# Designed miniproteins, single chains, continued (4), part 44

Each design is a single chain, and the fold is of that chain. pLDDT is the mean over its residues in the fold that is shown.

## One batch from the design tools (miniprotein)

Design m13517
Fold by ESMFold2-Fast:
Structure m13517 (fold): chain A 79 residues (1-79)
Amino acid sequence: LAAAIAEAARIISEKLKEVDPESSELFEKSAEEYEQGNVEKGMELLKKGEELALEKGKEDPEVRKALEQAIAEAGKRLA
């Protein structure tokens, strides 16, 4: 379970890296925490990254599009 969430977070981080590097970094740190078994910290970082990316996506349609594509890609790969 934690490994699957870590993989999803890494996919999202990679997709956001060029358009939203701040949110990308939060997703990357979340993946690292889940990989280390720190589920609570991983979840906090995942939520923070999602909130930041959604907020930036309200002002920047490129960020919104990248986030939507990243979530779809992560869901498809882990299904």
Scores: mean pLDDT 80

Design m13518
Fold by ESMFold2-Fast:
Structure m13518 (fold): chain A 69 residues (1-69)
Amino acid sequence: AEEAAQEILRLAAPYLNMSEESKQRALELLLQGNRAVAGALLREVREAGASDELIARLEELLQTVLAAS
């Protein structure tokens, strides 16, 4: 779960203007199963022009994290 959440933030970071502290806070919320944060990350990354392949990978990783939370 933690590895998947870290991978989500690593893949999403180039598409999001996030500080180091914001990334740490997002990691905590994802590990707590916060679906609103998960949805916001997908929306922002999609709007920033991420590939369909990256969006699919993020959805897979988010499902893994949320199922484990």
Scores: mean pLDDT 78

Design m13519
Fold by ESMFold2-Fast:
Structure m13519 (fold): chain A 89 residues (1-89)
Amino acid sequence: SEWTPEKLEEAAKAVAEELVKNKEEIEEELERARKEGAEEKVIEALELLVEGAEKAEEGKEKEALELVLRARQVATSAGEAQVQEILAA
């Protein structure tokens, strides 16, 4: 298999660093989505990303990675035209 424990830890660290860098932007996007009455699954995906950023700040890099993967699954299932268009390409 291509994934070793070491590579998984490197990936988790990279994802955690990215979440911390973008935390304020993700929180602002969540607030906007709530104000505009966005689809429930879009709000859920953004809430998972905020929780991921919080876990990343705590040094819980593997938990942060798991939350990002869950957010992607929720976003993919939302049926948003943009998400469907990306997956069809």
Scores: mean pLDDT 75

Design m13520
Fold by ESMFold2-Fast:
Parts: sequence; C-alpha cells; structure tokens
Structure m13520 (fold): chain A 95 residues (1-95)
Amino acid sequence: MLSLEETEELVDRLIERLKKADVTGALSIINTLMDNASPEHIREALVPKLPELFEALGRFMLMASEDDVARFSIAFSDLVEKAGVTSEEIRAAEP
C-alpha cells in the first residue's frame, strides 16, 4: 500500500504527464493509484490539487486525440469515484 507522501508524489506526476499530453504515462499513474493507494490517501492527495489538475486536463484535451481523451476520461472517472470526490468539489476546482 502506498503512503500518503507516495500518493501525493504520484498525483504531482499525473499533473505533469497531462501537461505533456503523455496519455500512457498518465494512465500508468492512475492504474498504480487504483491498485495500490487507499481511497483516503487518494482523496487527501487529489482534492488540494484539483485546480492544478483541471488546468492541466484542459491543456491535455486540446492536444490529445479523441481516443486518448476517452481512455483517460474513463480511468480518471474511476479514480475520482474511488477517492469519493463529489461533482460539487470538481465544479469548485474548475477555472
């Protein structure tokens, strides 16, 4: 099981992968979080970073193919559901 510190480092790496439109790297990080991080640790790492994450996601969606966006969106949806992130929290984090 990943520590909170390791989970926070992975969330930071996810944001950087999205900024580079590295879908394979982003999906690998999400899969690692889904398999190895507790829901509580994902939530604690992810919620404070949501504004930065959505800014990076906006850039990613402009650069990535429709297939890559679809693959990422499915994986990311699973991640936010596991973390217990609400639609209201998502909306509050959008620029």
Scores: mean pLDDT 84

Design m13521
Fold by ESMFold2-Fast:
Structure m13521 (fold): chain A 67 residues (1-67)
Amino acid sequence: SSTNQAFRALALSVEAELAGYEELAEEFREIAKEFLHTDDPKKQEELLKRLEELEEEFRRRLEEEKA
């Protein structure tokens, strides 16, 4: 559900902020907001793709800092 994806994006926003990635945190927060405000299936598909790409980028940056 879009609500579940919104909460996932909010959780990622908090994690990114705590890690010091303010821009990523803001993008996750915006994605979460859009999921909560849209009933358009096409828009939900676009947001899900964006969330997946942004999460992959966040994971990449975290791994790079730990290495």
Scores: mean pLDDT 83

Design m13522
Fold by ESMFold2-Fast:
Structure m13522 (fold): chain A 80 residues (1-80)
Amino acid sequence: AAEKALAALLSPDPFEREVALSFLRAEIAIRRSARDAEGLERIAELLAAASRDPRLAPEVRAELAALAEEARAAAEEIRA
């Protein structure tokens, strides 16, 4: 699911990119609500890797980096 959303961020359509980003934000929120620390750590790793993809627009990469940090922080909070 998350990998499919990341692939959609390569779309030239800004609407498809925003839908993909919204899906990633929702996925983090769902995993946080479920207290799924392992799932949050996994998505944080995927988002951090994607934030280094030079094919993505700089603003998209910045958003992915921010979401990766949010997911990591949420996982650390759950494990505390």
Scores: mean pLDDT 83

Design m13523
Fold by ESMFold2-Fast:
Structure m13523 (fold): chain A 89 residues (1-89)
Amino acid sequence: NLALAYNNLGNLYKNLGNYNGAIKAYNEAIKIKPNFAEAHNNLGSLYLDIWKARDYNVPETYKQEAIKHYNRALEIKKKNNDLEGVIST
């Protein structure tokens, strides 16, 4: 799965400290699979890590991007659980 490959590439870039490469790879995974909760969660965590690691006045946009992607991951999980509850009951 190409989306999974990009998510894994993002994890690799993050571990290597290539945060720009990680952001790009996670965004490619999301473009291919917009409902990829894990990729949204990983991207949110990365934006939060970047924001927290800065010694300078970093724009609130990094924190907002983290919150946005965490909320998106949560909504995807909620939607899947709600749909499962409807069809499995």
Scores: mean pLDDT 77

Design m13524
Fold by ESMFold2-Fast:
Structure m13524 (fold): chain A 68 residues (1-68)
Amino acid sequence: SKDDEIEKFLVRLVLEGKIKPEKVKEVYEILKQYLNGMPESEAIKKLQELGISKEVAYELINFVKSLL
């Protein structure tokens, strides 16, 4: 499922040190909101507010786009 693919990707980013484990749930919720119609600019901003770098925020958005 898309949820399983997103979860696996988030685990990989945590292991790479790109996302803090305690932020995974909030990152996942932003990605779900993006898939449900949130503008890309708003999703990127929300991810950066969680301490995710702009580069990693775009990696996340591009990954979920690949699932569409």
Scores: mean pLDDT 88

Design m13525
Fold by ESMFold2-Fast:
Structure m13525 (fold): chain A 70 residues (1-70)
Amino acid sequence: MSTAEDARNDLKAAEDLLKEAESSPNPKASLLTAAAIMGVAAIISAEEAGDEELLKQAEETLKRIKEVMK
């Protein structure tokens, strides 16, 4: 099923949004919020797919997003 692919797509979206936010001297809250939402979606999809590597990558990406928000 496409659940693992959905997790990969959501993870990529979270990473792309995080990079966009990091490219700004003042990261937009909307970009960081969107990145966090995509990160959470990737975690849910990875857990559903049983893909531990995708889950770990999604958790690491979400942690990085939270660090930028501080």
Scores: mean pLDDT 80

Design m13526
Fold by ESMFold2-Fast:
Structure m13526 (fold): chain A 63 residues (1-63)
Amino acid sequence: SEEERERLAKRWGVDPETITDDILNLLLQAEKEGLSDDEIMRRLAAYIARKNGMLKVAERYEG
């Protein structure tokens, strides 16, 4: 939702426009799983790496 996007933008210190729907869903799922900030950052980094074809980088963050 818009409200959750704004809350997450504030939490991570980013512009709400940078939180696309796929990133929003990833961040909400990570929070639901009780992940630490470090674990959430790793999951996000792996996702972005895979989306950009950087498979070895993604594997390193997923490990």
Scores: mean pLDDT 84

Design m13527
Fold by ESMFold2-Fast:
Structure m13527 (fold): chain A 80 residues (1-80)
Amino acid sequence: SALIEEAKALGREIRRLEEEAKTLPEEVRKQVLPLLEKGSYHALAAITYAADGRLDAARAHLAEARENLEKARELIEKAK
């Protein structure tokens, strides 16, 4: 499923950003880590709902995962 593949790709990117966040100042990490945690939750939910055939729920969770990932990415980039 394209939704499952996309959610897995987001999960991998979240893991990459979690490792990158470890190198950042504590104040930035405090802001970034909750966003990555939310993104991870929504990416996993998207996989679960897509596998269950609940495509609208899967798409909603995928959108939330992307939004949290982009917010985290912006904060990380501004900290460089």
Scores: mean pLDDT 88

Design m13528
Fold by ESMFold2-Fast:
Structure m13528 (fold): chain A 74 residues (1-74)
Amino acid sequence: SFPPEVLEVLNEFLKNPTPTPTKEEVQELIQALLSLNHAAVNQDLQQLLANLPEQLDEQTLTQLASILRKAYGK
């Protein structure tokens, strides 16, 4: 299971986007979150994973952060 500290590191990337996480790192994070079986966000996470762009942008990272806040109260 991903600890809250890992989610905080991801949120830090949104505020300070250098270095920006890679698409592969974000895919791995989403897959790990899906394995936690958090019903409230699984559909949102699956949809984001399916529509993930080749180059990550601030909008995509902001969407991920919003999903994580919904799941984990951040």
Scores: mean pLDDT 66

Design m13529
Fold by ESMFold2-Fast:
Structure m13529 (fold): chain A 90 residues (1-90)
Amino acid sequence: MMGENLVDAAETATDAAAEMSPKGAVTALRFAGASLKNAESDTENADRIAETAKRAIEVAKQVRERAPELVGEAVDELLEAAKATLEKAA
């Protein structure tokens, strides 16, 4: 649709995750990760993909620190996925 793309969706979801409850943040970060993975072949936006992946990693670490008992394993999976996206974007 007009003005929307997978990178914009991932950026929005990552920013929203920072302000959400730990479980809500995990859901938002999963959406962001899926959007970035689908966008990873977009070479024109490689820098934005890398920047968004780095921010997603930071937000995921903060969520894990706030509620490791509730979301720790899910966040660890998200961190591995985001790092893989960052490696491919580099």
Scores: mean pLDDT 73

Design m13530
Fold by ESMFold2-Fast:
Structure m13530 (fold): chain A 75 residues (1-75)
Amino acid sequence: REPTLVQQLAALSIETVGIMFDYYKLNMPKDVALAKLDDIMSRLKALKAQADADTQVQIDKFIDKVKAVKDEIKK
C-alpha cells in the first residue's frame, strides 16, 4: 500500500535534515544544497494539494522553515 501522508512528510523532514547536515558539516556546494531544498519545497507543495486543512497548516510551516534555510544559505 502507498505510504501515508504522515509517512511522506516524515521522510521529507529526514531528507531536509540530511541536506542541512551535508551542507554545514560535509561541505556540500551551495548550489547543490539550494537545488535539493527547491525539490523539497516542490514535493511539499504537491502534498499540500492533497492534504486536509489542518495538515495544510503543518505543511505551510514546513515550507516556511525550508524557505528560511534557503535564505540563510543564500547570504
Scores: mean pLDDT 83

Design m13531
Fold by ESMFold2-Fast:
Structure m13531 (fold): chain A 97 residues (1-97)
Amino acid sequence: SIEEIEAYLREKLGDQVSESLIRAVAYALEYVKKKKLNPLFIFTDKSLSLEVRSLLAGAADYYYRNDLDGMAEQLKKLGKEPIPEEVLKELERLANS
């Protein structure tokens, strides 16, 4: 579930990244998992904003490689900068579809 992914990410990364990034990544991972999204084709979906496509592609890449540690290291590089609310709302909508 989204809540389980958020709890995992908070435990692993909470002090090093923004809360909005944790929520964004949790929504992206849930959507990738539910729809079995192909990372090679995510950028071709022009109905999604570029920011959403970038988060989905990253989540899909690490999910299919089963490389949660690699994902954590990339997320740390984004730091505590918040994710825009419009991007969060789009990802939340996708995760709940």
Scores: mean pLDDT 79

Design m13532
Fold by ESMFold2-Fast:
Structure m13532 (fold): chain A 61 residues (1-61)
Amino acid sequence: SPSEKARLQAQIDQLQAEVDTLVKQYQDALKQGDDKKVAQIFQQIQQKVAQIGALQDQLDS
């Protein structure tokens, strides 16, 4: 339904905004040489990207 698609899109948009924030933090951690923070942020990005993919699959259904 249009309302369900709008809900899924809003969730994707929220996750995309969170990924954008994490990517900036990831770049900062790389510049600082903070290997622990780099690894932690990379894992968080991968988890959120996987969630976006699952939601996009639902939109295409």
Scores: mean pLDDT 88

Design m13533
Fold by ESMFold2-Fast:
Structure m13533 (fold): chain A 112 residues (1-112)
Amino acid sequence: SLKEKILEILDKILEAESGKEVLEETIKLLELVKENEEDEDIIKGGKELLKTDLDEEVLLDISAKLLLIIAKKLKLEEAEKKLLSLLYSDKDVTLEELKEVVKVMKEELEKQ
């Protein structure tokens, strides 16, 4: 099922050791939930960014923004609130903070 494929990718994000690995899996997740041409353009942009030598902080920020799009599409209200709090913070998003949000996404999706 689509839900099982999404849960598998969320588990891979939880095992990620870098922002690059998080972004790679987040792009795959967006590919599964894409609805329109704007989503396709975002996926293409993300794939191009993975070919560049971006700092960890930038990769994690981009990943958080893409996870917010995914949380909105999947109606994961608690994950959306946590992602908005991280993105509106003056602090850089950390790998640990993104993994905590991904745990919330997994829990909300499993309860649907």
Scores: mean pLDDT 89

Design m13534
Fold by ESMFold2-Fast:
Structure m13534 (fold): chain A 79 residues (1-79)
Amino acid sequence: SGLKNVLENAGYGKNLDEETLKELMKLAGVPESLDKPEYTSLNGLSYEMVKDKYSGIDLMEAIRRTTNKIKDAAKKLGL
């Protein structure tokens, strides 16, 4: 999955199991529709999550906040 590959490449666990991945998605608010290989980084995932809701400087801030939310979720799960 895209999210699994991005997390592994970012240093968050090798061979993440499906249950941990689902818990992270729930905590970070990642829709299941975005668990796909269209992004290569956490910022790329964050962009896909917020791109239709924000523009300009607000988009950049939304990406930053969303990436931090994903990182916080990973930390809470011990990744």
Scores: mean pLDDT 77

Design m13535
Fold by ESMFold2-Fast:
Structure m13535 (fold): chain A 75 residues (1-75)
Amino acid sequence: GGIVTEEDARRAAELARESGDAGEGGRRMAKETGVDEGAARAAANLGYVGGKDPALVAGLDERSAERAGVRAAAS
């Protein structure tokens, strides 16, 4: 899938809040826009579970987004 933009990251977090599941938020985002599901899930986790700005993982690949999300949640 494509790189997650700031708007895509925030949308993934919104979809996670609607469904109550970050994994579902990432999956729906990947279906709607064709972005990488793992990166969208990282954004959803950061925004929905971590209460941080999901845009912090924008422009990152799946592995980098996961690492950035974990670090941001820990700070």
Scores: mean pLDDT 75

Design m13536
Fold by ESMFold2-Fast:
Structure m13536 (fold): chain A 90 residues (1-90)
Amino acid sequence: VSVEEIAKATVILTLAVHLAVLERDPSLSPEDLELFRKAATEAIKAIDAGNYDESIKILKEAMERATDPRVQEALKSVIKAVEEAKKIIE
């Protein structure tokens, strides 16, 4: 298993954990939950293409559009994970 594969897996796991937490919160807005899901899907596609900067951009744009602080915090955590993954593979 390569360091790059471990870095990608860590980002995907971080996204999955945050999504699972948000999905269990009955007070979360459906719009912000959908925003998170869409951003996660697009960010993963960018990472699969090797474009970590595009992934970070997608997640930051989603964080600016999110209205729920819990979704904003989840996106911020994922952005940090992508930034750390980029450092590891450089």
Scores: mean pLDDT 83

Design m13537
Fold by ESMFold2-Fast:
Structure m13537 (fold): chain A 93 residues (1-93)
Amino acid sequence: SAKLEAEIALAFLTMAAALGDVKSAEKSLEEIKKLIPKLDEESKEEIKELLKKIAESVEEITEIQVKLGVPEEEARKAAEEVKEKLEELIEEI
């Protein structure tokens, strides 16, 4: 149950990160954070690795957005805010 809820929150986080939606990303990260105490150590490590992969993907998505005509400053600022929140959660796990 808790693992499935965390995986669903990760899916929403991935979509928010891809769209540069900082507020939706923050909401999904808070939901994951609330679920962390309910997870066993194996599930925590799996979630941590998925969060790391999302952080890596944010850079690639930002480059695609810039190529598609999103202003570089806006795209990179949103990416930096999402990465900062991802890094904070990764350190708490």
Scores: mean pLDDT 81

Design m13538
Fold by ESMFold2-Fast:
Structure m13538 (fold): chain A 64 residues (1-64)
Amino acid sequence: MTARYRLLGPGLVASTPFQVLQPGEVVTVDEDTFRVLSDGMAVAYSVTYDAWLLAAADALERLE
């Protein structure tokens, strides 16, 4: 299942080359891959970039 998320802080896309996303950017992610790690970082596959997204979990806003 895919959903759009707005970044409230910086994000990193593990593409080649890697990309840094700025606050306010909107990314479509595969929510079935969405995980929050023990350090508070969120990891999800970005459909928008065809790559893994890394961002602080509390800096991601789910859009309807």
Scores: mean pLDDT 82

Design m13539
Fold by ESMFold2-Fast:
Structure m13539 (fold): chain A 95 residues (1-95)
Amino acid sequence: AEALINELLKMWFLGETPSDEFVAALKEALRAELERAIAAGDETASQAVLAGRYVAEHPDSSVTELIDVILDITAGLARAEELREAYRRLVEEAK
């Protein structure tokens, strides 16, 4: 699912419109990733799992709505990584 999310974001960045077939394949992959994570008991807050939850709740969502949700998830995950890096720097400066 992550590879398809990356391709969608690349298309969005380049101003390209995804095909209906691509969007259908992405939604199926995201739903499959959510089902896999639930079955494995691995509910980590990954981009694919969070997007899969949205698709499961909103299967008729538009491409625009899906892109907006993926961008929000991506921004949230990026902020978490920035906070981890900032904490690491503080620990190194304290030594």
Scores: mean pLDDT 73

Design m13540
Fold by ESMFold2-Fast:
Structure m13540 (fold): chain A 103 residues (1-103)
Amino acid sequence: DLAAEGRKILDDASALARQADSLKDRAQQIGKDNPKYSSLAEQAANLASQAATLATQAAQLATLGLTDPSNAKSLLARARDLVAQAQQLLSEAQLMVNAVEGV
């Protein structure tokens, strides 16, 4: 069921975008509170920002896939690919934030 797949991708992408925005804010705050880690914090914030952008694009493609049956399969496949890319960037940003908070 392409409609069920599209709804799941949209939900996953929306959740990732919120998580990425939250992590970006946390990374920026760490950089302000700990100037010696400002470079690592900025790198983490940049990766989280990229993850949020990809997750937002995935949500847009999933929405298009739900409204265009003729292109649904290709749009949802691209949306899944962007979700996977966003997850990887978010994981990298989270490791950087965890490293700073663990010190």
Scores: mean pLDDT 87

Design m13541
Fold by ESMFold2-Fast:
Structure m13541 (fold): chain A 91 residues (1-91)
Amino acid sequence: GALQEALETARQHLRQAREALKRGDLKTAEQHVLEAIEALEAVSDQLPLEAQIEIGMAKLSLGVGRTVGDEEWGIREAIKFLEEAIKIAEK
């Protein structure tokens, strides 16, 4: 169903984001994090509130990272929040 497809799409993007981080490619890592957020937001009405909060925290972490000049931290935190959102949604 649409929810399972969105969760798998988000997981694939988060794996690609982690690989980009290993290479020091912050631009590619952030793009994949944004794609994971987009996939999850497309099914937000099917997500429990706790998962929606985790997605909001991921978006906040990206914004904070950009503002304080630690984009790598922002991306790493966003990945953790999105992985938790997926975990909550799969319960």
Scores: mean pLDDT 91

Design m13542
Fold by ESMFold2-Fast:
Structure m13542 (fold): chain A 55 residues (1-55)
Amino acid sequence: SKLAIEFLAGSLYAGDFEIATEIAKRHNLSPEEVLEAGKLVPQYRHQAEGLAKDL
């Protein structure tokens, strides 16, 4: 969902990568949705790519 993507982006921005991983897995976000979150926070794009690969 869009809300989960925005929440994930916020967690990445805050540096809460453990929480970001939990959000992605708990909400069954697709790799593409995780990459969308990375686009909202480009400085953490590589972290989003790592999460997408782990899904």
Scores: mean pLDDT 80

Design m13543
Fold by ESMFold2-Fast:
Structure m13543 (fold): chain A 77 residues (1-77)
Amino acid sequence: SDQWLEDLKLLLEYIKQGLPFEEVAPKLSDFARGLLIAYYAGLLSLEQLEELVEIAEKEGFEAAVKYLESLGFSPED
């Protein structure tokens, strides 16, 4: 199942809608919530999140993880 990709797409849509962190954070997985926190902390841009989704859809999960690692992020084990 593409649950992680679905969560990532939901993250993007919520950010684009301008919804407050407190409303969005409980609706996301731990992984996607981590990315949301990074975005609000100014460590990750909306453009980078959009690129992450595009890489994930075209090249798959491993390529998306490598992109995140290149930005200084790793998924929690």
Scores: mean pLDDT 77

Design m13544
Fold by ESMFold2-Fast:
Structure m13544 (fold): chain A 89 residues (1-89)
Amino acid sequence: MEITLKQSDSTETVEVTQPGTYEARKLVVKEAPVTVKFITNSPILGFSSTGPFKVLSVSDTELTVEIPEANSKLVVFTADGELEVEVKP
């Protein structure tokens, strides 16, 4: 599945059921593999992952990552806070 996480001021977690663009800070996806494009409001300072990942593209405010396996969490750090995608079974 291909999804875009666009940074918003909302602290609510959004459950992803279909491809598309989501305005949030935190997404939960219940299928793997997933390709996530992060669009941030501030320069990306770094990211961390609890599982395997593949970086497909990177810029100052955009990061595209493939998460091949469930039970993985990827967090992107910015000066304006964190973005998170959690891939669950």
Scores: mean pLDDT 85

Design m13545
Fold by ESMFold2-Fast:
Structure m13545 (fold): chain A 61 residues (1-61)
Amino acid sequence: SLEEIQKYKEAKDKLESPVFSPTPEEVRELIELAYKYYSLNNDQEGLERLKRILAALDAAR
């Protein structure tokens, strides 16, 4: 739905925002929503960016 797409877009925007300082837990939640946004728009660069963020979070554990 349009409402769900809006939520996905907001998550992507927050994750990309230079002034948003999320916790690792918040980043993981936002990644799931941003993944849906990038997938709907066939944004391969965005999807690859998310993979790098996840790898960095996993390495920091």
Scores: mean pLDDT 75

Design m13546
Fold by ESMFold2-Fast:
Structure m13546 (fold): chain A 76 residues (1-76)
Amino acid sequence: SASTEEVEKAAKSTAEKGVEMGEKLDKEKGEELREIYEKSTPEDSEKVWKELTERGSELAGELYKRELEELLEQLL
């Protein structure tokens, strides 16, 4: 079982990865995610990490859908 400390570390790492992916996919949206990340306080961390993870996942989902559509178009 994971400790609370391990869960927090994993959440932070996921949020950081989400921001980095956002920056690679869309500069403007990535900059917005970066600002939210940098302005987060320890007290707000859980809420901010969740928001960053959700927004990063949305951007990753859009990219995955486009990549999948392009692949299917090439194969069909």
Scores: mean pLDDT 63

Design m13547
Fold by ESMFold2-Fast:
Structure m13547 (fold): chain A 87 residues (1-87)
Amino acid sequence: MSPAQRARARAEEMIAAGRLAPAEVRELVEDLVKEGLAEGWSEEEMRQALLAVAHVFLEALRDDPERAAAVAAGIGELDRRLREQLA
């Protein structure tokens, strides 16, 4: 399973469980980053995983643009910190 496929599957499981709070999405992203670093994922593989999470949550939250924006901002901040760590 690719990093992006794993990330998408976990995001879809969280949506099915009703876990859509920004803090819960942040926890998922932090867990994926931690696992990816431990498994030696490339920067591109990590980026694809984060984009997969963002896409799934934006689709699920299409009727709640304020919550969607908060989730997207949280993912973007984590991606920014990851890029700084890898640069």
Scores: mean pLDDT 76

Design m13548
Fold by ESMFold2-Fast:
Structure m13548 (fold): chain A 100 residues (1-100)
Amino acid sequence: DEDALIDEVVRILSKEFDLTDEQIEKVRKAARALLQNPDADPEKLAEELGILPETVKVVRSVLAYLRAKREGRPPLTVEDLIALGLSKEEAEYLYKVLHK
C-alpha cells in the first residue's frame, strides 16, 4: 500500500527531525513522486517541489530501505546509501536512524 509506505517515511523522518506541517507535506509529495518514478533526478524533483536535493535523496533512501524490508531483502548498507547520492556522513547518520 503506497499510502502506508508514505506514512512510514513521514513517521521515521518526523521522529528524527523537528519537521513543520509544511515540511511534512513536502516529504509526502516527494515520497509519492519517487514511488511513481523511482529514477527521478533528485535535482529536478527538488526544484519542482521547492525542497533541497539532499531531502529528495534522503526520502529516496528511506523508501529503498522500506521496500527492501517489505520484500525480505537484506537491509541497505552505508555503501548502498552513498550510491543513492548521500554523503558518507549523511549515509552513516541515516543508517543509524534506520537500524535503531
Scores: mean pLDDT 81

Design m13549
Fold by ESMFold2-Fast:
Structure m13549 (fold): chain A 71 residues (1-71)
Amino acid sequence: MLDAGKTIDNIKKRKDKDGTVSLSQLRESLRDSGASDDDIRKIIEEARKRKDKDGTVSLDQAVQSISDVLS
């Protein structure tokens, strides 16, 4: 089971100072948190639907993408 608290902390460490993460930063944070390749793929797919036009997601959008896959 993916540890949501550890995952959020890993995302926070990689986020830009404006509070957003790129899809690549999100992918690496999920790997660091022990997510499976299948879960990473699904979470990135959900995050891709939520991303802003610059290709980044907010921390809240990243957390929602994780929740949608793991619920």
Scores: mean pLDDT 74

Design m13550
Fold by ESMFold2-Fast:
Formats: structure tokens, C-alpha cells, sequence
Structure m13550 (fold): chain A 108 residues (1-108)
């Protein structure tokens, strides 16, 4: 019914908001790692993350970003599972596993 559809949409919206907060935290942690200005850390963007990595694309910096992305995917998987979206949770778990595989290849 329309009432169940509205409830599902509200759950998806809350999940998306929590996922956005986790992603912003990961971006902030990477910008702090790279020594970004306080204003950039306070208002993190993908463009800033990309620009700093391109300016200093060391193996260490690439591994740091991949680890933050893997941790983010793992946290998103848990949130999706708890919210009742098991298929979305499985997608994030697979993303985390692939990111962990890439980290191992770079560390070898």
C-alpha cells in the first residue's frame, strides 16, 4: 500500500543521510592525512581529495585513501543491513573486499 511505500522511502532517506555523513568523515580524515587547510577539512569535497592525491600520488597516500574507502564501505554495509536492505549491504561488502584486495596488491 501507499503507506508502506512512504515508510520505505523514509527509511531510504535516513539511510542515505547516514551514509553521506560516513562518506564526509572519510573525506575529512584523508584531507587531514594530506595536511589540507582547516577550512577544507571542515567542508570536505571529492574534488579536494582528488586534487591532493594527484599532487602527491605516492603508494602510501593511495593505500591510505583505499583503506578509508574500504572502512567506509564496511560501515555502509552494516548500516544497510540494519536498515533492512540486505542486497545493498552485500554490494558494499563486495566493494570493501575488492578495496582490501587492491590494498594488498599495493603493499606487496
Amino acid sequence: SSAKEKEEEEKKKKLAEKMREILLEAQRRFLEWMGAPAEAVANPTFAQVAALLEAEPTRENRIRLLRLLAETAERMAKLAEEAGFPELAEEYRKQAEELRRLIKELEE
Scores: mean pLDDT 86

Design m13551
Fold by ESMFold2-Fast:
Structure m13551 (fold): chain A 79 residues (1-79)
Amino acid sequence: SLGEAARRAAEEAVRRFGLPEEALPALYSLAGQAARDYDGRFGEEVREQMAAAIRRELPGVDEERAREIAEFMVEVLEE
């Protein structure tokens, strides 16, 4: 399901990038929104929007790292 894919993307991102557990709800919400808005097909615009949102939710993450996290999450959602 889309909900399970979003949860998995968020959980794997937290683990992969060593993020605090407190980041889970925000990342889960972002993954779920991306999955709903683009019917499972993700272009560059979705990755850029997700990276910007990650930067807003996690101020300690720089632009390059936010992009890496967004690209990873989109890759998990596309599986």
Scores: mean pLDDT 78

